# Designed miniproteins, single chains, continued (4): the designs that were tried, part 4

Each design is a single chain, and the fold is of that chain. pLDDT is the mean over its residues in the fold that is shown.

## One batch from the design tools (miniprotein)

Design m12107
Fold by ESMFold2-Fast:
Structure m12107 (fold): chain A 66 residues (1-66)
Amino acid sequence: MSPVYQKLLDIAKTKGVDAAKKEGDQLAEEARARARAAGLPDDVVDASVQDVKDETKKAIKEAEKM
């Protein structure tokens, strides 16, 4: 599993889904900043942000099954 998914799943299970969503939003912002700092094109930057958002959604959905 991706490090982002694992971290967010752990947060959702220990601190709740709202905390995981907030951390996921922060990780998405950090991913955008890192990709832009690396000089990546906007479409690649957006793809990196979307990947973090998808992992956040997946982690929350999995935690809510428990």
Scores: mean pLDDT 81

Design m12108
Fold by ESMFold2-Fast:
Structure m12108 (fold): chain A 103 residues (1-103)
Amino acid sequence: EEDKKKAEIYLKVGEFYRLLGKYDEAIESFEKAIEYAKKANDKRLLGEAYLGLGRVYLDQKKFDEAIKSYEKAIKYFEEANDQEGLERAKQGLELAKKMKEES
């Protein structure tokens, strides 16, 4: 499906921009991944996109935004029955909560 492939491409592009510290471009790419994942009705890709957003916000120390993004990732990975994604999203959530409390 074309929309699924576009979601996967934007996930890769978003991660690439995150690694470069280009956070606005990373967020835009992950938002595009969310758009195409919704069109594809792919809950695993929605989980991956929100996980990516959580990581970007965590890198920026935007802890409330990171927490909300990880909570959405958890929801979608649960709906997708993706145990690996669920574990990654839960780890991100706990890290974001801990960093918020320590700041």
Scores: mean pLDDT 91

Design m12109
Fold by ESMFold2-Fast:
Structure m12109 (fold): chain A 71 residues (1-71)
Amino acid sequence: MTEEERRARLRQLHAELVAEIDQRIKTASPEERLELLRLKAEVGQIVRDYDDGRLTPEEAIARLEEIRARL
């Protein structure tokens, strides 16, 4: 994959994960909601770490895919 393709994939995964988590929160129990909010915070932190130059696009994608697997 090119660097541009990796960045596009990262943006797509971020948008998809946030949308899925937000949708699940709407019907979640209080305990499930707390866990979903933690996952949403992890997604946000990965994207911030990427934006701050602490993660490569490949590392950020890998971490987002791990969160997706936990959903």
Scores: mean pLDDT 83

Design m12110
Fold by ESMFold2-Fast:
Structure m12110 (fold): chain A 86 residues (1-86)
Amino acid sequence: SWEEELLKKLQAAKTIPEQVSILDEAEKNATTDEEKLAIAVAYYHLGRFAELAGLTGIADYYRKKAEELVKELSPELQERFRRLTP
């Protein structure tokens, strides 16, 4: 799936700049709201991981990106985001 391919690329990334590059490309190539949801979920989880690692700057960046993507989605997809990001 689109989400599985995105997660595979992110897991292979060795640096924060590589993660940012992968997510920027994913946003440019997203054609559906479900793909945008998958990107928002990825940003959310990476943001939480970065916060736990003490990387406050990148954590804030990822959180804002997730919020921006989710805000424009339908209420149904916002509910799905909430279930995927407890």
Scores: mean pLDDT 83

Design m12111
Fold by ESMFold2-Fast:
Structure m12111 (fold): chain A 85 residues (1-85)
Amino acid sequence: MELAQEIQRRWAEEAERTRERLRAAGASQEEIDRELEELAIRGLAETVEALTGDRELARRLAEALRAGDEETAKALFEEAKRLAA
């Protein structure tokens, strides 16, 4: 799946650029971690939507991850894997 690899690569590059920018600006480790976590959530949601075609599933997964609802996030991620097969 070339699309999933391309999306993951772009978000990984964005995460590295964001980390470098924030370090150069003197941001705290907590601020860096928070920004990188949001980028990871956005990248995962974009990948899920691209692979499944289910925008609502991707949105629900992002909300669960932001809320720290690990149980709901795991259930939605398993559903995404099932739909992407």
Scores: mean pLDDT 80

Design m12112
Fold by ESMFold2-Fast:
Structure m12112 (fold): chain A 70 residues (1-70)
Amino acid sequence: GAAGEAAAREAREIAERAAAELTDPELQKQALNTGRSAEAMALAAKDARGARTAVAVTRHEMERLRRLDA
């Protein structure tokens, strides 16, 4: 539904932005892989809560990867 599509796009944009800011190629790969998984999770979500969870998990993981890259 529309909520899942919006969440999927947001998760993808968060992950792509994080990947562009990371300097370690392995962390960049992890960021993009997490974004793809979260996009799929958001699109497969049966309710708005599941879609929001995909975005929240993406934000949390990107912050973790940035700390590792610092």
Scores: mean pLDDT 84

Design m12113
Fold by ESMFold2-Fast:
Structure m12113 (fold): chain A 102 residues (1-102)
Amino acid sequence: SPLEQVRAALDNVIAEARSLLERAGVPEARIDEVVALLEETKERLLEAFAAEDLARARELVDETVARIRALFPGDPAAETIVAHLRAAVAELLRRYEAARAA
């Protein structure tokens, strides 16, 4: 169930990123590059959360944010995707930290 929440949250981030970039008129090849990066990040986050390595989960988000910004320097769409990814993972981290403390 907790890992299902991680998968669902990242699937939503990926779907929102695709829709945002499609509406912005970004070429499909560039959209596929961002989606592939986010899918890779999803798999690595699933491994980190399964191991309860919350520090690694934070590192993975920072690495992914840097890579998204490098793909779209100064683009507001990139910052929207970054904000959605950070918000989704911050909520997951809070839930995992609360579960550990309880």
Scores: mean pLDDT 86

Design m12114
Fold by ESMFold2-Fast:
Structure m12114 (fold): chain A 84 residues (1-84)
Amino acid sequence: DEKELEELLKRVEEIAEELGLSEEEIEALKKWFKEMWEKDPLMAKESLEIAELGLRMLKAPEEERPKIEKELEEFLKEMGEKIK
């Protein structure tokens, strides 16, 4: 679905901008994500969710970090079960 890919690429761009990446780095990241999407859309979506959780953890107040870390750990565990 072209519309779904476009929305996901916007989310990738937002993460990259939040991380302070250059325009060239953002385009490279979007290209890499599109290649992953073409090979495995589920893996692409899950990778983006992991990146978003990681960004939330980096930006969160100290009291929220353990909660976000737990969410990331549970997500990685769920991905591990799917890969088995």
Scores: mean pLDDT 75

Design m12115
Fold by ESMFold2-Fast:
Structure m12115 (fold): chain A 71 residues (1-71)
Amino acid sequence: SMELESEILIALARMAAGISKIIAPGSKEVEELNEKYLEEVEEAARKGDFEKAKETIKELLKETEEIYEKL
């Protein structure tokens, strides 16, 4: 169901955000990125745009990797 798919994508986004916080604890930049991307994933999932939700999760992970590489 669309509802279950939405829940799974939101859960994956939250896991990605958790990983970002572990990589750079206390980073304001990472906190702001996580807030922005989580909101975008939740909005896309609510609209049934699962492709956009997936792409947003990928973007969050990529930007987190770029921040980690600069540390």
Scores: mean pLDDT 76

Design m12116
Fold by ESMFold2-Fast:
Structure m12116 (fold): chain A 115 residues (1-115)
Amino acid sequence: AEEEEAQKRAAEHAAERRAELRALADAANAAPDDRELLIRAVAALLRAEIEMLERVYGPEEAARRMEEVLREEGLSEELIERLRRAILEGAPEEERERIAREIAEEVVAIDEARR
C-alpha cells in the first residue's frame, strides 16, 4: 500500500540518479585526459553515495561509514572532518557540493600518485 508505493518511488528515483551518474562516469572514462571531468564524476558519485547512506541509515551512520572509507583511502583528516560536520549538521546543498569536489580532487591526486 502506501509504504510499498513510497519504496517504489524511492527505488525509481535511485535508479534514475544511478543512470545519470553512470553516464557521467562513462563520459569521464571516455576522456581519461580530462582531469576536470574525472573530478566532476567522482564528486557526483560521492554525493550520490552520501545521500543514499543518509536516506537508508540516517546521518550519524552515514557520517561514520564515510569516515571509515575515506580514512582507509588516505584522505586528509581535515576533509574527513568537514564532511562529517556537513552530514551531521545538515549543511546546505552548495556546501556539500563544494566539500565533495575538494574530496574528489584529493582522490584523483592520490590515484595519480599511486600510478
Scores: mean pLDDT 77

Design m12117
Fold by ESMFold2-Fast:
Structure m12117 (fold): chain A 79 residues (1-79)
Amino acid sequence: SMEEAIRKAAEILIKEDNVPQRIADFITNLILRALKVTPTIEQAGQYAKQVVKLTMDPEDAEILSEYIDKLTKIAEEIL
């Protein structure tokens, strides 16, 4: 499932890219929430990046957007 792929991608991001678990958990939950209103992982990632852009400082939004892109790319490869 898309949800299972996203959760597995988050675990890979923590282990391979040394992303802090709290950050991985945050972006995972954001993407999973986006999947309730978007039909694809790619669109969920775009939605998540828009939320981050609207709610965070620009520098933090850039960093989180990069993690969102990596997570969604890994999840698409798992599917």
Scores: mean pLDDT 86

Design m12118
Fold by ESMFold2-Fast:
Structure m12118 (fold): chain A 57 residues (1-57)
Amino acid sequence: SHLELRLLLFRIALGATELVVERMRESNSPQELIEQMERDARRTRRRVEELEREIRE
């Protein structure tokens, strides 16, 4: 369904963002930038949770 495709895409986006955060921590990137990316990951995670709820009801 349309929602299942959206869920897949947001799960991929979440995984990619989390990987970027991990790499930034390993490279000693500025803490402020890491925190910004973590906020982006949390936003994407909320969207994943919302879509999962809509699919499951």
Scores: mean pLDDT 84

Design m12119
Fold by ESMFold2-Fast:
Structure m12119 (fold): chain A 95 residues (1-95)
Amino acid sequence: MEEAMEAAVEEQRPEAERLYAANPGDREERLRLTRELTVRAYERAFGPAVAERIRELMDRYIAGKMSSKEFAIEMAKVLLEEGVITEEDVEANLE
């Protein structure tokens, strides 16, 4: 899991750094960029089905329809159901 995600994040790092440097003051713009970059990383690492589910969760979170804790739980569920992480990975990341 981590290796595929790290590779996807690293590949987009120069673009991410430029985009964040261009948009330092706007919280909504930075959240939108973070969402887009996160969804792209998941699509590259795990495919479009995972990316679509992550995009839906990110949209609900940004719209204020869920708390950070609820978002973290729902993200873990998606990654578990899609086989990206195991139950052991979830326990290790929460402790």
Scores: mean pLDDT 70

Design m12120
Fold by ESMFold2-Fast:
Structure m12120 (fold): chain A 81 residues (1-81)
Amino acid sequence: SSFMQQIRDRVIAYARQNGGQITISQLVRFFDQMRTQVPADQHPILDQVRQYLIARARQNNGVLSVAQLQAAMDDYIRSNG
């Protein structure tokens, strides 16, 4: 899905802008902001990706590096795309 690729690219760019990592609070802020910018029919996909990445960050001391974020997104797309 082009929308899944858009989520992937935008969250990785956000992590790069924040020193190459993303915290749980930054994930929450990112997805809250993106949710205001996309149609309501895309919200379930956003909410699922948000929950998945937050769970991955919790398992990794509350933070994901760009490399870990890329791997997590690629894993999610492979399993759910």
Scores: mean pLDDT 88

Design m12121
Fold by ESMFold2-Fast:
Structure m12121 (fold): chain A 82 residues (1-82)
Amino acid sequence: VRETLLEAAEVLEEAGAPKEYVDTLRELAELAPYAPPEVQEDLRQGALLLIEAARAGDREKVEQLVTGFKRGLQMLKLHKES
């Protein structure tokens, strides 16, 4: 899962996505080992979809997926800090 999230971050960076999107994926990659296995699989599947959307130039889908990842990151950070 970590490697797939980092690959998604690299693809977004190559596509010229906002730095905030790339940073979100990199933070998720660092926190992914602390997530339950089911959440790690969901993150992996989402990262694969994000890679496909970014390579296809589907900006709307990229934005929707990154919004989901931002929400997931906030929840993981709150859970870890609790």
Scores: mean pLDDT 79

Design m12122
Fold by ESMFold2-Fast:
Structure m12122 (fold): chain A 74 residues (1-74)
Amino acid sequence: AVGAEIRKLHEEMAEKYRDLARKANAARTADGVLTDEGAKYHAEIVKKGRELGDRINDLLAEEQALRAAGVDPG
């Protein structure tokens, strides 16, 4: 079911984002400035977000097409 796969991808994104965000925040200076190391983790968040977002959008398009055809995608 497309809906179950979308939920799984959202859960995967949330877990990976929390880990990368924690690493990025740990790499800030005492005054809150993002270090070069923190910027690398931020770039990883952006990259993974784009890749997973694209995949979710593809699945959402499939779900919408099935619903438009009168089929319940689950």
Scores: mean pLDDT 72

Design m12123
Fold by ESMFold2-Fast:
Structure m12123 (fold): chain A 88 residues (1-88)
Amino acid sequence: MELGPEELEKWREKLPELLERARAEADAFLATSPDPELDRRLLAALERAYRELSIEEMVEFLRRLYALGDDPAAVEALIAELEARLAA
């Protein structure tokens, strides 16, 4: 995915809204999740990332997450990497 300067600015503007919407729909999302504990960890890590990481670092993790699709082990590994980055 190519993020030009205009796309990055739009992403910065929409990111807080997307996180709030994800949180508001967390119960419904988790109820339909094949692994609700993993998805809960993802939501918590993304909220912390928004507050503690640069926007560029958060966008890079989200880009990588979108690329993984349906591999639960790879998604869990990426979440663990994000959690480790947030702990540093």
Scores: mean pLDDT 66

Design m12124
Fold by ESMFold2-Fast:
Structure m12124 (fold): chain A 89 residues (1-89)
Amino acid sequence: SDSIRQSRIDGILSQLKLKNTPKIRELVGLMLDYVENEKSPSEIAEELKRLGEFDLAEEVLKLEGLSPSEQKKRITKLIIDKLRELDKG
């Protein structure tokens, strides 16, 4: 449900001490969708392009040749690094 999803996003924002902005919320939501196997790396890349994060989308696509566990580790790190960048600006 939307209410449960928004509550989970709020929990992650608090845990990581991130600003509550629309773009940060969208990226946290994408990270959750990916970690919970609701979206593939290619689907995450398409959503990143929709959000205007073209360079990040290309970096995600470059990881398609790795094992699923390495993809999960690397893609999660890329999104967290972007969240930290947005939080500083």
Scores: mean pLDDT 85

Design m12125
Fold by ESMFold2-Fast:
Structure m12125 (fold): chain A 77 residues (1-77)
Amino acid sequence: AAEERLFEELRAEMIAEGMPEERAELQARLVVRAIRGVPPEELYEEVRKLNNNPVEASQEGLDAVAESAAALRAALA
């Protein structure tokens, strides 16, 4: 419920900022899953599966999302 709303809001915001729909969906999904504590390796596999091109999967982007989620989890602890 809350995660679904966060996903939709993030996706819509990124699309409004000019990001292509496929990329916005990937980024929003990664942020939501990272906040839930999904390991970066699993997020990377998800991106590979959706992009059908591993070269387009940015490791730096995934690391940044994972770091942000880790900081949020630490604040909650």
Scores: mean pLDDT 62

Design m12126
Fold by ESMFold2-Fast:
Structure m12126 (fold): chain A 64 residues (1-64)
Amino acid sequence: ISQEELDAAVAELGAATLIAIKKRNPDYKLTEEDKRLLERMEELAKGNPTVQKAIEEAKKLMEK
């Protein structure tokens, strides 16, 4: 497995975790730390459109 594939997998897991938190707690608001983690996950997912979409969905859900 390439480093790029590994980084993308880590980013995907992070995005899925945030989505799960928001689904369980609809009133949850992003902290500054969560925003920094999302930015880092976007960097890790640059080469993977599928994982980028997952991160985008997480951001969209969390902005509500």
Scores: mean pLDDT 74

Design m12127
Fold by ESMFold2-Fast:
Structure m12127 (fold): chain A 100 residues (1-100)
Amino acid sequence: MDSFLQSLRQQYLASLQGDALAQRVADIRAAAHVAVITDEEGRTTVAWGSALSGDTLNLMRASIEKAKRVDLYTAADGAAPMDAAADAYREGAQRLLAES
């Protein structure tokens, strides 16, 4: 099991760099719905899409060790919260890469 989770983590971290990271940041800014999940260490995980269900958010929260807070934003909240969520994703990516 550890080797499977390690492989998934390695693939995930590889997607948090360069053009792939830039594309994800753009996708978050253009999303209709964004959730920022913060753990007890201040690390962030961002979920985005045309809709975010409670089940999706619960699954994301359950997959994050020491999950503490969930902040929800929509396009109606304006550009500033969406930009902040995109920045949180970028900072979270940098922290995960530094942890690895």
Scores: mean pLDDT 72

Design m12128
Fold by ESMFold2-Fast:
Structure m12128 (fold): chain A 85 residues (1-85)
Amino acid sequence: GKVAKGEAENVTSEEASEILGKAVNPVAETATKAKAIATGEGGTGEAEGEGTLEDPSGVSEAIGGGLSAGGGTGDLKSAKVELIG
């Protein structure tokens, strides 16, 4: 609910990590909780994060162009790392 189209359109690697974190965070948290219930953990959100970045929201519409044009698979990994540290 916090990600706006304009923010995604002018994203940099740092901004991308913040926008992706805000867009993916509720999905990643849900996936982490589901896995925690199944395995009894609850601290592997990062490992599941790669699977939760599937483009369910409008953020991926704006960022998708950059991914396609710039081969942003590595950029997405870098942005996620920056979000953590």
Scores: mean pLDDT 45

Design m12129
Fold by ESMFold2-Fast:
Parts: sequence; structure tokens; C-alpha cells
Structure m12129 (fold): chain A 63 residues (1-63)
Amino acid sequence: SRSILLAAARDLGRSVEEVRRAVEEALRVMKEKGIEAGGKVLADRLGISAEAGKSLLEAVLNS
């Protein structure tokens, strides 16, 4: 949801639009290759750990 994206943008010092675009790409990869692959794409795009990327992606799915 937007609230999760706002929190992530604030914590990472990035724009909401950058986080949203990274999440959209990660969700697409997750549908094809699973949550681990989606989490890695999100992590690479935002410059965070694979674990943090997976946690953020799971938070978006549960919001």
C-alpha cells in the first residue's frame, strides 16, 4: 500500500516513485520466479540487503 511505500522511501532516503517502481518490477519477477528472486530485484534496485528486499516485498503483499 501507499503507507508502506512512504515508510520505505523515508527510511531509505529515496522518492516514493523510485520505491514504487522498484516494487512493481520485484512483484513481476516474484510472479515468474518466486519471492526470493523478487526480493533480490528489489534489493538491487534500492541498494539494500537481499533480506531487507524480501522483507519489504512481504510487507507490500500483506498491506
Scores: mean pLDDT 83

Design m12130
Fold by ESMFold2-Fast:
Structure m12130 (fold): chain A 83 residues (1-83)
Amino acid sequence: SAEDLYKKAEEARKKGNPVEALRIYLELFEKYPDSPYAARAYFEAMEIAKELGDEGTAKQLAKDLLERYPDSPYVEKAKELLE
């Protein structure tokens, strides 16, 4: 489920594996784009990509979040990253 993938990604982050966490968040919104976890997964993936110095991936995730989930609580943070 989307919730199971979300928890798995959080566990990967807690274990100090942001690359694995990013991969799982990407899998979550690809498989479950309509779940209540999808916008959150985009936001978490965006933050991890930024922390890893992958500016290209972070900006692409921010753009996708704005286009696909315009009513999500993460819209303002995504806009800030694109400035």
Scores: mean pLDDT 83

Design m12131
Fold by ESMFold2-Fast:
Structure m12131 (fold): chain A 83 residues (1-83)
Amino acid sequence: SEGTKLGQLGLEAGKQGDGYKGGLYASLGASKAIKEKDVEGARLALEGGLAAVKSSGNDIKGLNAGIGGALAGIGALFELGEA
């Protein structure tokens, strides 16, 4: 699904140290996961947001995007009844 694809891109970017990109993809993935009823996409969005937070260090922009992505992922899981 589109949510799973975006969530996976977010997780990949976060793992590669791009916190800002990871957080943005996680937020987009969470939004699509809600529309598609895609629990896996919502989980990937949470993981991507958390990876973005972990990789951001002193990058406040990356940290803020990662927190936003993680919260969007948790919100999507809650909306889908999985949180």
Scores: mean pLDDT 82

Design m12132
Fold by ESMFold2-Fast:
Structure m12132 (fold): chain A 87 residues (1-87)
Amino acid sequence: MEEEAKKKKEELKETLDRGEALALQAIARSPISGRESLEAIKSYAQGEAAKMKADPAMAKYGEEVQKYADELAKRIEDAIAAAEAAA
């Protein structure tokens, strides 16, 4: 069970990392597209973390996923702000 929770966390991190790469590519096209990608990532991460946190056996890993997503979201937000300032 703990191994399954760790695997789920790592799979979600990989999905979020891929999402970050795609969001940064979207920002290069338009800050608006970047914001849409950011909101999609935030919604996905919040939903998945909430599901894990609802299970007492996974709650710790759900919190770790949420923290990882929050840090990743901040990087995307900073990239959007930089792109807007450069325009």
Scores: mean pLDDT 83

Design m12133
Fold by ESMFold2-Fast:
Structure m12133 (fold): chain A 81 residues (1-81)
Amino acid sequence: MEEEVVANREEVLAYTKAVLDKVVEESKSLSEEEKKRVIEALEEIARELRAAAATAPPELAAVLEELAALVEEAIEELKKL
């Protein structure tokens, strides 16, 4: 059960990273107003993930914190555009 959860965690994190990388790349073609909206949406998602991690079981909390970190990394990359 735990081994299956760990395997699913790695897959979820890899998929999320790929999606965020694509969002950053596609955002290069967006207007400044559209990029700001994407950043604001990602900031809200990161906040919700951090809040969920605070009340989650330890193993799920770790995954949620890693997801929030990936979202925050994407936000910083978008801010450089």
Scores: mean pLDDT 80

Design m12134
Fold by ESMFold2-Fast:
Structure m12134 (fold): chain A 60 residues (1-60)
Amino acid sequence: MTGRDGVAAALRSFGLEASEENIERAAALAGLTEEQLAMPTSELPEEVQRAILAAAVALR
């Protein structure tokens, strides 16, 4: 599971569609780099994982 997959999962958990647009918006709000989006979720710092969840919530 990549960082992008993690963003998609967070969006879906809050009732949002995991479209490319919503993923890009959440990634921008979370301050994610393209490298972090391509990384395995297990290799992301906890701070980054929390930022993904916060960004998904903020899009509601």
Scores: mean pLDDT 80

Design m12135
Fold by ESMFold2-Fast:
Structure m12135 (fold): chain A 88 residues (1-88)
Amino acid sequence: GRGDAALAAALAGLELTATAKDVAEAIGGALRALGAALEMALNGLLTEERANELIEAAEEAAARAVTPDAARLARATAEGIKGLFEAT
């Protein structure tokens, strides 16, 4: 469904951030993840279960990140998703 597709897109963005070789790729992944999470929030699809899955995935992306900038972006993405969930 729409929520599952958006969740998959957000998770793919976090994977791109984790595997990014430079800061531009890491930013691209983080923006994709945040954009998908925002779409979910606006449509009432950012459930506690989906928010927790994305926060965990963002923390895992930070742990696996190949650069310090990618790790910082992944952590910032986790905070952004938490803020979106708390606002909805």
Scores: mean pLDDT 86

Design m12136
Fold by ESMFold2-Fast:
Structure m12136 (fold): chain A 55 residues (1-55)
Amino acid sequence: MSMDDLARAFGRAGERLRAGESPQSVIDYLVSQGVDPDLARQIVTTMTRAFQARA
């Protein structure tokens, strides 16, 4: 998997979270794209926390 593929997957994860998808659904999406489950969980958790902190 290339770094460009990872960047695109993470960008789409952020878009899906903004669209109201649950964190679990977004983690499942990243895993389906071949992202490591631990990395997917960390990234989605970080994005969710960032969105909550910007309220």
Scores: mean pLDDT 77

Design m12137
Fold by ESMFold2-Fast:
Structure m12137 (fold): chain A 74 residues (1-74)
Amino acid sequence: SERDRLLARIAELLAEIEAAMRAGDFDRALALIDEVRGLLDELRTLASPEEQREIDAQLGTLDLLRESILELAA
């Protein structure tokens, strides 16, 4: 399903973000975070209200990570 495709891609990209962070590749990590945010926004349109709350929490976590990376990269 479209939902399963989105979930699989999000999981793959989250692993790539961790790898980029470990490598100190902050430009790559930021690009991957933006891609995951887009996929989470798409997933949110297919989600129940309970799932939307979980997605919103994940988006918040990614926003905090993005801010932390920008501070480290400055």
Scores: mean pLDDT 88

Design m12138
Fold by ESMFold2-Fast:
Structure m12138 (fold): chain A 90 residues (1-90)
Amino acid sequence: DDFQKAVEELENAKSVKEFLEKLGELTGVKDPVALLQRELSKRLGRPVSRAEVYEAIKGYLERRPLGNLLVLALGPTIYSTLKKVLEKKK
């Protein structure tokens, strides 16, 4: 499952920088922070800053999703974004 493999690659990134590089490669976007900022803002119904995106990725990689709405929203946002991109490549 190409989709599950892509999610696992992002979950196993060793740094925020590696996560963003992998996300950029998987989606083909030149600014993956702007992509996540836009998608998280839509999902949460509020503006999300670039700093909040970095914080959410850090929390996600540290496996500390409990008690942080941005970290909790990041997983579903990555899932939906990658699913759309991988479906277009079929």
Scores: mean pLDDT 75

Design m12139
Fold by ESMFold2-Fast:
Structure m12139 (fold): chain A 71 residues (1-71)
Amino acid sequence: SQEELLSQIGRLLLDAGVPRSEVGRMLSTVRDLLDAGDVQGAIDSLESRARSLGVPESVVQQVVELLEQIG
């Protein structure tokens, strides 16, 4: 389900050291974009913010792949 995939994305980001408040904001933006039918915008937003927060590229790739499963 979408919520299961988003929960997994959130866990990966938390494990990578992203603060809970930032993860919450990132997932909120992703949900808004997915609700608007903008899957590519959701991917781009998550990827850009994760990189800006210093998330390792391997983790960024994993969360993008999980988001692609929702679309």
Scores: mean pLDDT 86

Design m12140
Fold by ESMFold2-Fast:
Structure m12140 (fold): chain A 104 residues (1-104)
Amino acid sequence: MKYKIKVKATFTTDGRTLEFEFEAEIDENKSATVQAEARELPEPVEGRIEIEIEKDGKKYKVDSSDAENARKIQEILKENGISFEVSGWRLGEAGPVTVTVTAK
């Protein structure tokens, strides 16, 4: 079974707004590591998490205004059988982010 995952999230912390996006394609019981980018937006916007998951031909979309922290992404993905890990990212800083996703 093949999983396609797309995540776009906007977080506001300490008066700065960061946008984080990644896409990954993984097989069941496999992991994929992708390089993502966290970038600072020029002005604060409302927090938002948009997740699209396609598995076994079915598309699942989650849209949440509860984007106070990156943990919400991990929770939503876990509910859909996908584990989510981040390395090299410091909350509130723009820059490259390494994301590892695993389908279970």
Scores: mean pLDDT 70

Design m12141
Fold by ESMFold2-Fast:
Structure m12141 (fold): chain A 62 residues (1-62)
Amino acid sequence: SLMTVFADAAGSSPIQSYQRDIEILKQRLEAYQKAGDQAAAEDAQAAIQSVEAKLQQLLQQQ
């Protein structure tokens, strides 16, 4: 998708929601890196790390 992506936060488990967010952010990161948008790529990397940390925490709580 080249346009607005929907977060299915209301209907999904937290784990599924975070996994989806990470996948979308990784796709955006790759696109930004190919486009040479350093600032957007760095923001996407920070967002990925933040969401991955939350996912890791939830998985360790199971």
Scores: mean pLDDT 75

